# Designed miniproteins, single chains, continued (4), part 38

Each design is a single chain, and the fold is of that chain. pLDDT is the mean over its residues in the fold that is shown.

## One batch from the design tools (miniprotein)

Design m13301
Fold by ESMFold2-Fast:
Structure m13301 (fold): chain A 79 residues (1-79)
Amino acid sequence: SPRREELLAEMRKAIEELRELHKRSKDPILSTVLAITIAGLDFAIRLVEEGKLSDEELEAILRTVREQIEEAKKKLEEA
């Protein structure tokens, strides 16, 4: 799909944001959740590159990840 490159770029940006949050997190639980999310997204990118995920599926994953990033940011600001 013509949107695929844009969605992949957004997903790679989300991974970079998660890695920065992971470096800043001192909470063992939050750090573990962030590490698992990063690993899952790296795997999802591979599935997209292999044509195993649709653009709609990728967009749904990206929406969920953005929500997780915002929640993690709030937890770090409140700590």
Scores: mean pLDDT 82

Design m13302
Fold by ESMFold2-Fast:
Structure m13302 (fold): chain A 61 residues (1-61)
Amino acid sequence: SLKEELKELLKKLNEYRAKRGLPTFDPDIAIEVADDEEIKEMLEFAKRQLESYEKLEQRRK
């Protein structure tokens, strides 16, 4: 489901954020209060953020 996909992406994003000393998201709380449209927007945001972190890590090396 979209909610499960978002939860997994937020977990991966949290790993990058934790490595950088940034606050992490609680995926369960975010998903609980969001409607389907908000979940889709969060999915796109999370995908873009994760892709950006991965590209930045590759460029630094």
Scores: mean pLDDT 73

Design m13303
Fold by ESMFold2-Fast:
Structure m13303 (fold): chain A 95 residues (1-95)
Amino acid sequence: SIERLKQILAELKELNLPDEVISLVEQAIRDLEDGSPEALQRAYEYLLKAAEEVQKILDEARENPDKYTPQQIEKLRKILEELGALIEEVAAALR
């Protein structure tokens, strides 16, 4: 849902993730609110890119535990799981 994605956006901002990642999620929200087939396709692509970037940050955090707390790593892991669920919802809507 758009409400769940807005909650994820707030959590990404709290974790001070790069503006590039935040922008991808904001674009996905706008396209999901539009709801046209073309917008849903763009939302899908933006969410995939956002998930790839969050995964990269999570991998870096696991390799550099001095840069991130265990609590921040767990939040990133949960965000990635929730993004994966939303990606599947959008993929189903495109079928």
Scores: mean pLDDT 85

Design m13304
Fold by ESMFold2-Fast:
Structure m13304 (fold): chain A 78 residues (1-78)
Amino acid sequence: GAMAEAEALAEKIREALKDMTGNEISVEATDDAVVITVKPKPGTEKAVALGIRYKLKEIGIDAEVEAKPGEVRVTVPL
């Protein structure tokens, strides 16, 4: 079902982002999307957002990335 597919995608994303140590990374599967939330060091939000987008593209995923002070949020729609 869609939830099992979302969880499988979330696990693949967690594996791809494993090397992004030094940031708090949360990956959550929902019915409609996989949401990645990162708490980067202040002033590094744009660099972290670019890094995540690049790593996701390496595994064939195009995602919407939002960088805010203290947070990077990435949404991968199903």
Scores: mean pLDDT 77

Design m13305
Fold by ESMFold2-Fast:
Structure m13305 (fold): chain A 61 residues (1-61)
Amino acid sequence: MERERLRAEMLQKMREMQQKLDELRERYEKTGNPEDKQKILELMKQASDLQMAFDEKMREI
């Protein structure tokens, strides 16, 4: 149950991050704003860090 809960939570957060990335990419392609590019890179790093943290927790359970 605990592993299933963590996996479901991770998948939901990954979906939300993907949606935000798609929105930022669309905006960046239209505006060319370097702030938007920075936000994309930061969000990608946050997604990677989140996946690693969840993997570590799953291994401990």
Scores: mean pLDDT 78

Design m13306
Fold by ESMFold2-Fast:
Structure m13306 (fold): chain A 65 residues (1-65)
Amino acid sequence: SEELKKLVEEAEKKFLEMTDKINEAYQKASGLTEEERNKILEEAQKKFDEEMASLQKKIDEVRKK
């Protein structure tokens, strides 16, 4: 369905954005303390989890068949 296709595209976009943020954090990590690195990674993970939870809700709405 078109709805499922849109959700897959959104999931792929979120995954790529998360991968980019992780890579960015590792690039910055070279000049940061371990504590600062961990904070950036934790914030990136939290944002990804929130976005995936939102996506899961949309998937569940499509699954109301």
Scores: mean pLDDT 74

Design m13307
Fold by ESMFold2-Fast:
Structure m13307 (fold): chain A 86 residues (1-86)
Amino acid sequence: MRKKTEELNKKVQEVIELAKKLGAREGIEKGIKDLDPKEAILVTRSLFISLYVRSSFEEDPEVAAEYEEMARAAKEKADELKKKLA
């Protein structure tokens, strides 16, 4: 629904900004640190998909590589969090 989608998009954007400022791994870690584990998984999965799509359509190879690096870090974090809940 609109409100949930808006909140998710806002959190994903916040994590992207932190990743740009602090580095992919550090920014993602800080961006999700205070989230509920289920929400952290949702945010990191949404982040991975968003960044993977952005990387695929980005014409600047340096910016595309930055998005791909952030996408990899987000996927690794999502997988790590999922294993901790299992």
Scores: mean pLDDT 79

Design m13308
Fold by ESMFold2-Fast:
Structure m13308 (fold): chain A 69 residues (1-69)
Amino acid sequence: MQALVHALVPLSLADRMAQALRDAGATHVSVVPLGDRAAVVGEFPDRETAERAAERLRELGAEQVTITV
């Protein structure tokens, strides 16, 4: 079961958030610049790992964090 974590973050934090997703066990990470913000997406092998990653991004100040399975 694969899960995706989507986060909207300030552009200045995008690299930090992408690294946090990789450190949390993301198999793939994408960053899409959106002006002064960025969309950061991580792919995870399971929902439990994705939930832990999403919690970490919220701790780091991500504005919007969603999980899709």
Scores: mean pLDDT 83

Design m13309
Fold by ESMFold2-Fast:
Structure m13309 (fold): chain A 71 residues (1-71)
Amino acid sequence: SDAELEALIDEISELTGLSKEAIRNIILALSKLSEADQEAILALLQKEHGLSEEQYARVRELLLRGAELMR
């Protein structure tokens, strides 16, 4: 639902400091990728994040759920 997607975007924004618009664009981009390509991109992004491992795991979970909702 749109409400679930907005809640995911809000949580990612709080965890990462990224704007809600940037997060929505990232989720939309992920929704266009195959599952294998999503995993590859997320593994690459892990190297560039300023987040703890626990925070990254949560952000990854939320991003993948958001991508599923946008299919």
Scores: mean pLDDT 78

Design m13310
Fold by ESMFold2-Fast:
Structure m13310 (fold): chain A 79 residues (1-79)
Amino acid sequence: HMLTIEEIKEIYEKTKPPILEAWRKEHPDMTDEQIKKLEELFDKEYELQIELVENRDDPAKVAELKRKLAEIQREIFEL
């Protein structure tokens, strides 16, 4: 089952607040600026996931988007 754009949007809207709260709880040393950066990175990841769904039949575009996702995920990991 491939997620639809509507499903991705619904999941993101539902999961973003509790994920950010869990990150604050697990990483109490994180500043408000770092949490804001994390939220921005989550928003970018969400946008790239939508683009992946839209461009699924274009292997070159999929490869480009997957590289961008890997960079965003690395930035999240390094926070």
Scores: mean pLDDT 79

Design m13311
Fold by ESMFold2-Fast:
Structure m13311 (fold): chain A 99 residues (1-99)
Amino acid sequence: PVPSLEEIVEGVRSFVRQLLAYAKAEGLSKEEFVELLRDGLRAIANYLLERYTPEQVLEALEAIGKVVIDIARKEYPDLVDEVQRVVDELMAETRRRLA
């Protein structure tokens, strides 16, 4: 069964919160956290691209981007701009791959 958009978004929310817990436990810098987030989001985008339609992939990534930015605003407000750039770059890269 293909997960719903809501299930995908909740999965990403759980992933980001687990990544934050890991980063705090391991004493990672905020910059190291951003790199892990970028790698994780790219893996999620690749998973979506292999299993869903172009329209579903873009819709899912837009919802994912909003969730990630909201969590960053709460937990790492100083990194919101960097996180926004990661999301924007991922969206641009994915749109190019779907063209």
Scores: mean pLDDT 82

Design m13312
Fold by ESMFold2-Fast:
Structure m13312 (fold): chain A 81 residues (1-81)
Amino acid sequence: SMVQKEVQALMLVISVNSELMVAERLVKKGDYESAEKLLKTAEETIKTIEELSKELDEDSQKKIKKKIEEAKKRMKKIKEE
């Protein structure tokens, strides 16, 4: 159902944010190699969310797109550290 797909997309967004939180901690500790691997995983998860979001209604797509844009900005900031 569309509701199940929206829940799945939101759960994947939570996973991305958790991955980014760990990546931020790794960068702060100077572990750039582990952070880079985690950022790559987060980027792949974002692509999965973007594909899944195409199957949702317009309101859900806008909500998910906003969360993805926030995650991408956070990821860019981590890469610049």
Scores: mean pLDDT 86

Design m13313
Fold by ESMFold2-Fast:
Structure m13313 (fold): chain A 109 residues (1-109)
Amino acid sequence: GYEDFKEAARKLADALEEALKAGVTRVHAQIIATSEDGEEKVAFAGSATSPEEVRILVEAYRALAEDDKEAFREAMRKLGMSDEDIESYLKYLEELIEKGYKFEARVDV
């Protein structure tokens, strides 16, 4: 649900901040959504190939954790997403949350 989504986003923001401190320049971070019947979907996937992109992903995941939609939109624009794609994405997230999906954080460095 919404609380486990926010917790997954918070865990990813924290993990990516630690990766930045460790000098990591490439990351792949995902929030996975699982339904009551065990169907898995990618709720959000972000990839970064530079320290600046990792910082922007921290901003995006932190914004999701704090339900700051404007901060999230700003971060996604910095990564090159169109406003149309950002709004479609936010609608997709709302649908997963409303359907009661369980959310988990996954990160690869």
Scores: mean pLDDT 84

Design m13314
Fold by ESMFold2-Fast:
Structure m13314 (fold): chain A 88 residues (1-88)
Amino acid sequence: SSALEEIRRLLEELGVPEEEIEEIIKLLQDKNYDEAKKKIEELVRRRLEEYEAIVAASTGAARLAGEHELKEAKELGKRILELVEKLK
């Protein structure tokens, strides 16, 4: 499925380990959408918390870089979840 390929690509861009991506894709193929969504939300949350910590501890250029990464991570997470909803 092109939607599953797009979800895989976005999870890779978010920095999710390949093993966890494969588990998510398997859940989606098995039509276990609720468990897949929960796992994606947990992974996105952890990534956002990492960037939020960088932003909180940073000033100047480092803070701007952290804010940019945080924004990108939020947009990736939102897009992944939208694609999962489209599969239902």
Scores: mean pLDDT 83

Design m13315
Fold by ESMFold2-Fast:
Structure m13315 (fold): chain A 68 residues (1-68)
Amino acid sequence: MEAARKTLLENGSKPPTGVDIHTDAEGTETITIKGVSIGAKSEEDAIAVAQALTELIRAMLAELRAAA
């Protein structure tokens, strides 16, 4: 339990192992993240966290592109 929380904090504070960024000649960036783990106590919590993260990432990417 405590170790899982430390892993989550470490993933938030540091890039996790297996983060790869590939930029092609056209300037398209592909970000691959491996080893990212999110602990949840229930399936309902896991779904809620996944939805919240998806919405947050989508909003951040949309804002970043709009601000460019």
Scores: mean pLDDT 56

Design m13316
Fold by ESMFold2-Fast:
Structure m13316 (fold): chain A 73 residues (1-73)
Amino acid sequence: MKKYKVPYIGLDPATAAALTDAQIDAIVERAKEKVIEHNKEDGIELTPEDLKEIDAQAEKVRAHLRAQRDAAR
């Protein structure tokens, strides 16, 4: 079983309101890269199904960040 997952990212409204789509995408991609790297460093072999689940987690985090931004505007 994979050890690390893409974390939930909670933002203060002022920070969230200032984010662009490109900045949100960059945050999510960095979080995804770190999760993959940490699993590899810990000797965990990621299956195609594991990578797909990490992608799904990243998309949920992206949606949450965009929702936080829009709610703060």
Scores: mean pLDDT 75

Design m13317
Fold by ESMFold2-Fast:
Structure m13317 (fold): chain A 76 residues (1-76)
Amino acid sequence: SREELIKEAVALAKKGTPEDIKKLSEILNSSSPVLRAEIGQAIAKEIGVENALKLVEKLDLSEGDKNIFESAVLSV
């Protein structure tokens, strides 16, 4: 479910190992723009905006997708 995916994404972001970041990137690339924004906001609420911004730089996303995700993080 959407709620389960958001919880999994937050857990991966909290761990932050290279393998977790890879799996998080795969979830984000497979997600709708709305779900990506919800994940970004949920991560920022859990680990803080500054830590979430540092995480964005490590994600395997296109430059454009990173910019959109950063906007979602900053909206918290």
Scores: mean pLDDT 85

Design m13318
Fold by ESMFold2-Fast:
Parts: structure tokens; C-alpha cells; sequence
Structure m13318 (fold): chain A 97 residues (1-97)
């Protein structure tokens, strides 16, 4: 649980930094870092002894986060909206731990 919480906190920080930046190169670097960190989150979830219902909820939210990263890359003008949705998902995941 503690390792997952730390990854969720790091994801929130990176999304907030993504929301604040107007630099194209920094935005691309942050998107890549977010994708790597989501991969780490998936690995941690797979290593936990979670019940099926909890695991299914987390997988659904992870897929939503991946979708939001793709949406930000394709529609950078809506970055603020997508980041806010991602932060809400991360907060919900923390509450379900």
C-alpha cells in the first residue's frame, strides 16, 4: 500500500507540473515520465495480493489514466481539462487503498 501511495503522489505532482507548463519539449518529457510511472504502478498492482474487485477497479482507473495521457498528446489545448480528470482519478484511487 505505501509504495502504491508514493507512486500516486508522484503521479499527482507530475500532472500538476504538466498543467503548469507551456513549453512543448517539457510537456513531451512529462508525458513520457508519466507513462513510465504508470507502468511502475501496474507492476506494483500485479505484485500485491489484492482481491479481484479491488484489482478490477484499479485496472479500470489505470486504463482511464493512459487514455487521458493520449488525449493530452493529441489535444494539448484541452490539457487543463484532462489533467483535472486525471487528478480526480488519482484521488479516488488513494481513497480505495
Amino acid sequence: KEEILKVLEELKRLFEELKATDDEAKRQALLEELRKLIGKLVSLLNSQELDLDTLNKYIGKVLSLIGLLTDIELNPEKKQEYVEQALELLEEMEKEL
Scores: mean pLDDT 81

Design m13319
Fold by ESMFold2-Fast:
Structure m13319 (fold): chain A 64 residues (1-64)
Amino acid sequence: SEQEQLESAKEDLVRHVVDVYGVDEKKANERLTEIVNKSKSLDEYRKLVMEYVNELIKEKQEKE
């Protein structure tokens, strides 16, 4: 189902942002769960995920 696809994608993305950006796993799960819950479609989910990733990229650039 679409929900199963979103949950699988969320778990993979949590692992990615923890490993690449050093985000706390609990915080990553909380934010990505909010994104899933706010998303009305897969396209909106992708947009919100891109916004979150862009925030993490900016934070990493400010530290390096």
Scores: mean pLDDT 78

Design m13320
Fold by ESMFold2-Fast:
Structure m13320 (fold): chain A 62 residues (1-62)
Amino acid sequence: MTEEEQIELAVKLARELEGKTDDEFVEAFQKFAREHGLSGAAAGAARDEYYRLKNKKKIEEL
């Protein structure tokens, strides 16, 4: 798997976890890291996407 493919899959997983808890996010990415490995770039991209969606949702619900 290339780094670009890993980032794409990690971001996709982060989007699927929209509205989930931080614990669920951590568990999902621990599984991802065990199955595919997790580079700093992929981890950063996934975290940023997850928190971007989480923050957007909170603002829309206020």
Scores: mean pLDDT 76

Design m13321
Fold by ESMFold2-Fast:
Structure m13321 (fold): chain A 95 residues (1-95)
Amino acid sequence: EPVFLRADGTPLTPEQADLEIEIALLEMQVAIFKVTAKHHPEVAELEKKYAEEISKLVDAARQALDAGNVDQARKLIDEARKKFKEANKEIEEKL
C-alpha cells in the first residue's frame, strides 16, 4: 500500500492525508485573496479581513491535525470553507 508521510517522515492515515490536502488548498486560496487585495482596492479591506479569519482557522486546523484530533481539524476546515463562500459572495456584491 502507498504510505503517505509528512515532511518529517511521520506516517499519515488516508483521512489525515486528505485533510492535509484540504489545508494546502485553503492556504493557496488565502494567498490569492492577499494578492487580489493589492490589485482591487475597492474590496481590499474585505479580502484582508477574510484572509486573516480563514488563516486563523487553517492554522488551528493544522494544529489539531498535528495533535491527532482529526474531528476538530475537519470542523475547522469546514468553517474555513464556509468563510470562503461567504467572502466570495460579499466581494461579488461590492464589485
Scores: mean pLDDT 78

Design m13322
Fold by ESMFold2-Fast:
Structure m13322 (fold): chain A 92 residues (1-92)
Amino acid sequence: VAELEEAAERHAEEIRSITDPAEQLKAAAAAVRELIPLAERVLEEQGREKEVDLLRAIRDGDVERARELADELGGGLSGEIAGRLAEWIAAA
């Protein structure tokens, strides 16, 4: 968990420092790609299969599946945000 939290915080700070929206979006997609393997390990250790499925949908650019899983989980990540992340990953 600490490894994932540190990586996420570092990427969030970097993204916040970017003033160009296009560069910010590209940095966010790169951050998500780097964080997904770390998050998968943490969630697998915790037995959270649906959250792992959500991360895989985002990684694979499956916008519809990512939206459905995020809304079903209700864990603070909206379906709209999850779908947008999947789009960014597919485009990057």
Scores: mean pLDDT 70

Design m13323
Fold by ESMFold2-Fast:
Structure m13323 (fold): chain A 77 residues (1-77)
Amino acid sequence: MQKLSKEEAKKLIFAESKVSMGIMLAWQGDYEGAIKQVEEGEKIYQELLKRNPDNEEAKRNLEYTRKLLGELRRKLS
C-alpha cells in the first residue's frame, strides 16, 4: 500500500529537478555535467526506495534515470 508523505514528494521534486538539469546540459553537449546531475538524482531516488520500497513513483523515476545515465555514458566514451 502506497503512502507518499509531503517530505517524500519534496525529495521526488528535487531529484526530478536534478535529472531535468542533466537533460538540459546534455542538449547543450555537456555530457560530463549531465552525468553528474543525473547521478545526483539517482542517489536521491535510491535513498527514497531504501526508506520506502513501495514508492512506485520513485521506482519508475529511478528506472528512467538509470536508462538515461546509460545513454549519457555511451555519449561520453
Scores: mean pLDDT 82

Design m13324
Fold by ESMFold2-Fast:
Structure m13324 (fold): chain A 88 residues (1-88)
Amino acid sequence: MESFEKLVKIAKEMAEFLEPYDPETAERIRELVEEALEYEKKGEIRKATQLLTAAVLLGIGAIEDLILNSEPEEREKLKKKAEEISKS
């Protein structure tokens, strides 16, 4: 349960980070989190964890792509914000 809650928190923080830069990906992450929470409520823990893992991986990939494709000044800001998520 604790690990599941931590993944939910990380995924939500990634979506929040991406919202001003990539709102479509942020929305998709939130959708995956909501679907995962529904499966968890139904007792389908493996499915719920799989969906949360997918949300986190999507977030990581989107943040990496954003940093790689950003201008030098924005790249530094994005890296700093991403480091804050990893401290969660």
Scores: mean pLDDT 80

Design m13325
Fold by ESMFold2-Fast:
Structure m13325 (fold): chain A 89 residues (1-89)
Amino acid sequence: MEKEQLIKEAGELYDKAVEIYREAVKLGLPDEVRKKLSELVFEIGAEYAEILRLYKEGEPLDKIREHYQRAKELYDEAVKLFEEAKKRL
């Protein structure tokens, strides 16, 4: 996967995670769920920011992939948490 594609996909993961958090607030999910989702959104954003920094500095594709993989894992955790919380509504 090219660096530019990973940047695009990481940004999309962040945007989707923010949307999940906004939907959780709108649905009135429990405070502990919303807090955990906000923490996951923050961490995904940090990984995305690091990807952008690595790209700007001309760092190797493998370093960018490592941060993308971490962002993807955090996103999957956010989706799972959100879906499990919604089943209780």
Scores: mean pLDDT 88

Design m13326
Fold by ESMFold2-Fast:
Structure m13326 (fold): chain A 65 residues (1-65)
Amino acid sequence: SERLIALLKRALAAADRDNDGRITLAELEAVFGDEAPAILAAADRDGDGVISHEEIAAVIRELEA
C-alpha cells in the first residue's frame, strides 16, 4: 500500500506537469514501466483506461486515511 501511494503521488505530479488533466496507460508506462498497470487499476474508477487528477487524489486520500 505505501509503495502504491508513492506511485500514485508521482503519477499525480506527472499529470500536473503535462497539464492535460488525464493520464493514459502509455504515459504511465513511459514513467513507471511494469508498475503502470497497477497504478491504472488502482485509480481508473471509470474503467476507460484513463486516470484523472481527481481520481488519483481521491485514491491517495483513501489509502492514507
Scores: mean pLDDT 69

Design m13327
Fold by ESMFold2-Fast:
Structure m13327 (fold): chain A 99 residues (1-99)
Amino acid sequence: SSAAEKEKEEIKKQAEEAREEAKRLAEEAKEKYPEYAEIIEEAMEALDRYAAASSPEAALNGYELMKELLKDAIGGLAEQGIAGLKDLAERMKAAVDAL
């Protein structure tokens, strides 16, 4: 019980740190590609809703994936990164609807 609660708190903290990093990367991506700002915002909103409705582990995995997609976009794979963010938004919306 106590050990499981501590592990859950550690994962929650990791998810919050991943979310903050994803938000920072999202702002950088929107600055570099203003034309994709709406898609980036939709992906973050969909992921935030999924994170709130799911487990801390699922939230952490989602934010880590979003960080990688944003890093791809920022690092010169803009079309690939943005396409991945659009797919993530649709999958997160579907996952919330299935709950």
Scores: mean pLDDT 85

Design m13328
Fold by ESMFold2-Fast:
Structure m13328 (fold): chain A 85 residues (1-85)
Amino acid sequence: KKLEELVEKGTEENVKELARELARERLKLAKMYGEDWTEEKAEASVEKFLEQAKKSDYSLKELGEMLREEIEGLKEVIEKGILPE
């Protein structure tokens, strides 16, 4: 149990880093499309995403992968100026 919790805690550090990156990209996207978002609002949106995902059977590793995919998708949209469907 304690070893499993330690491994999960290590994964949480990576999830926190990815969450901060996603918040930055969401803020950039919001500003690009004319929404006046604050850093706090962007961080709160990502925290809600994480809370919803943690209520499912997703592991911290799976949460990390989901965050990475969201970040990469947003970066591509911002770079190309293409609206998400």
Scores: mean pLDDT 67

Design m13329
Fold by ESMFold2-Fast:
Structure m13329 (fold): chain A 73 residues (1-73)
Amino acid sequence: SELEERLRELGFNEEQIEKVLAFIEQNKYPQELIDKALEIMEKEGLPPEKFIEVLLELDTEEGVELLRKAVLS
């Protein structure tokens, strides 16, 4: 899985990957939001345990608007 490989590259262990994938599937996050969260993790050097917090921040109405503005700029 492409997502699993990216998570491994970011230093996630197998247990963390399983938990993240289950959380994504349960909440049905769109791929675009997942990709943006991964980009933030890479750029900021955030540890694996912060990934769920990043996803939740981006899932707000404000986070979505910021993402749209960034794409159009």
Scores: mean pLDDT 74

Design m13330
Fold by ESMFold2-Fast:
Formats: C-alpha cells, structure tokens, sequence
Structure m13330 (fold): chain A 68 residues (1-68)
C-alpha cells in the first residue's frame, strides 16, 4: 500500500463515514472497491493514515477537492 493509496482510502472513508453517515466497515468497503484494493488492504491503509499526520493532511486535501 502506497502513501497515495493510504491518503485516498482515508479521504473516501471520511466522505462516506463522517459525512455520509455510513458504518466505517461500509465506508472501507467502498474505498476498497473505488481504489481497486482488497478490504484488508483498505483497512490497513485506513489504520496507517490514522497514525500519520502527513497522510491525514493529504487526505483532507483530497476530500476537499472531492467536495468542490
């Protein structure tokens, strides 16, 4: 899993879970489908972004661009 994939996974999870109100498991599944990852890879990408402020910042920029 690349840093780009981790940031994009986090952005999609934020979009569907925090903004869209979906369960986190559902948001991770959506991220996996959209990015061509397995659910396990998307879960690991999401956990990595949660622990990395740089990836979280990059994810926020991606999310902001998706909402504009």
Amino acid sequence: ISDEQAARTYAIVQLYHEIGGQPISTAIKIAAEELGLTVEQAEEAYRRALRDDELAEKAQEILDSMLS
Scores: mean pLDDT 84

Design m13331
Fold by ESMFold2-Fast:
Formats: sequence, structure tokens, C-alpha cells
Structure m13331 (fold): chain A 89 residues (1-89)
Amino acid sequence: PVEVEIVFSGPVRAGSTVTVVVRAGQDYKEVTISLTLSSGEIVTLTAPMKAGEELRLSHTASQPVSTVTAEAYIDGSEVVARATGVAPL
């Protein structure tokens, strides 16, 4: 299993950082994280993961963001975990 968490440090404006944390419950040769911001920005990161490992993807927003969706894929295009976060006011 893979867990996905979105972390906000405050309101997301241009220049604010959004962080996604992905945790692997087993070894994977390839995990792809897709981060979609309500601004229309899409960011991806692909890396191998070991059981108990944590992978972080940080992105600096170019526009104000109200919602963020993060999805984790393994072994091709199968979505194994998804999280949606609402940025704080």
C-alpha cells in the first residue's frame, strides 16, 4: 500500500510551497507522484521506494491555489493512492 498526504504551511499564493508526502508500505521499483493544483499546474516526480520509505515532492506555486490533488502510480499507470487538500485561508 501507498499513502499520500498533502501539507500546507498556510495560504497558497504565488511563491508559496506545497508539499506532498508519499509513504511506501512495500518495495516498489518505480513510484510516480502527480500533483495537480487548482491553478492548472501539474507536477510529476518518479522515484524508486523501499518499504517504510518517505518521498517528498515540493512545488512553488506560480498562482494562487485553493485545492490540490495528489495521486501515486506504481508499475505503469495504475493509481494506488489519491489525496485532495483544500488550502487554508
Scores: mean pLDDT 79

Design m13332
Fold by ESMFold2-Fast:
Structure m13332 (fold): chain A 94 residues (1-94)
Amino acid sequence: SEADEKLRELADEVLARAGAQRDRTVALALRLLAQEIREGVEQGMSVEEILENVERAVEALLAWAAQNLSPEQFAELRAELDEILERLKEIAEE
């Protein structure tokens, strides 16, 4: 479907962003989210189900990051995750 194509494109872009990341922890978080999006598409999940799963993963990741990362790492991670969620929501609104 068109939504599946957009989701795969988003996952590819998130992987590219991870490859460009200087911070290893931020890069790892991006790779894990890209894989979750890809797996969701492969398993035949709806875009809404994938969005819900990614939203939960982002909430858990940010809660962990607030306790374990520097303010600079947290801000960078949050910015990357916010962009991913916004783009995923745009795909869900089609």
Scores: mean pLDDT 86

Design m13333
Fold by ESMFold2-Fast:
Structure m13333 (fold): chain A 65 residues (1-65)
Amino acid sequence: KKEEAEKALENLKKRLETARALLSQDGPIRGVAQRELPVLEERLKKAEEALKSGKYDEAIKIANG
């Protein structure tokens, strides 16, 4: 289950990188990225804390939403 949690976190990190890249674009897409980026960052922080605590199910749930 640890591998599943690690993969879920990696997918969340990729979503964060995509959102950050969208911040350099103009128009409505940048606005969406600006709103979603803090939510994704907070989710990643919580998922990383759960993973460090050995709570793999919790980490997967948080990372996936």
Scores: mean pLDDT 78

Design m13334
Fold by ESMFold2-Fast:
Structure m13334 (fold): chain A 100 residues (1-100)
Amino acid sequence: DPEDYWIVKPSETLKKILESVGINKEEVTVNELLLGVEQYLYRNKLVDFSKKELDDQLFDVSNTPLAEIVKKEKLSLPELAKLLLEYLKKNNLIIYEKEK
């Protein structure tokens, strides 16, 4: 998906999440951002990645900075990815869109 390679300048909230998982970059790809957020969920034990129905698992972000980004307390991984991309577009955080 071409969107995976778009360059993002993270907001301060996203930057703190990425820094907590060892990503200390001023600019990341959308794919790097999504992987960093998934690593954040794993390290904070918010998602059980051992479950077979991973995409159907609802997890709670209410006590995390992600709640302010997604404006929901509980969501799935596919919904999180969609809402993160919508957040990036709405806040003009995508600085370079790579086609193909």
Scores: mean pLDDT 80

Design m13335
Fold by ESMFold2-Fast:
Structure m13335 (fold): chain A 82 residues (1-82)
Amino acid sequence: MKAVVSIVVPEEDAEKAAEIAKEIEGVLSVEVEDSEVPGLKIIKVTAEDMKTAEEIKEKLEKKLKENNIKIYSIGVGEALID
């Protein structure tokens, strides 16, 4: 089953975070969604499986920190796609 990495970042950094995510091996798609919290965005990264998603999570967390992008939350889950 496909998996999703969900990352919460500041709205001002969301576009840069999405571009960084697109550069990671194993990423199938990247979506930016509004957060329920004003000033934050959710970056959703789709991977082929849970193992790939966990690897993407680790790489993305490191790359975002290297670019001084604050991570408010990061998680991995199964993709609920119809």
Scores: mean pLDDT 82

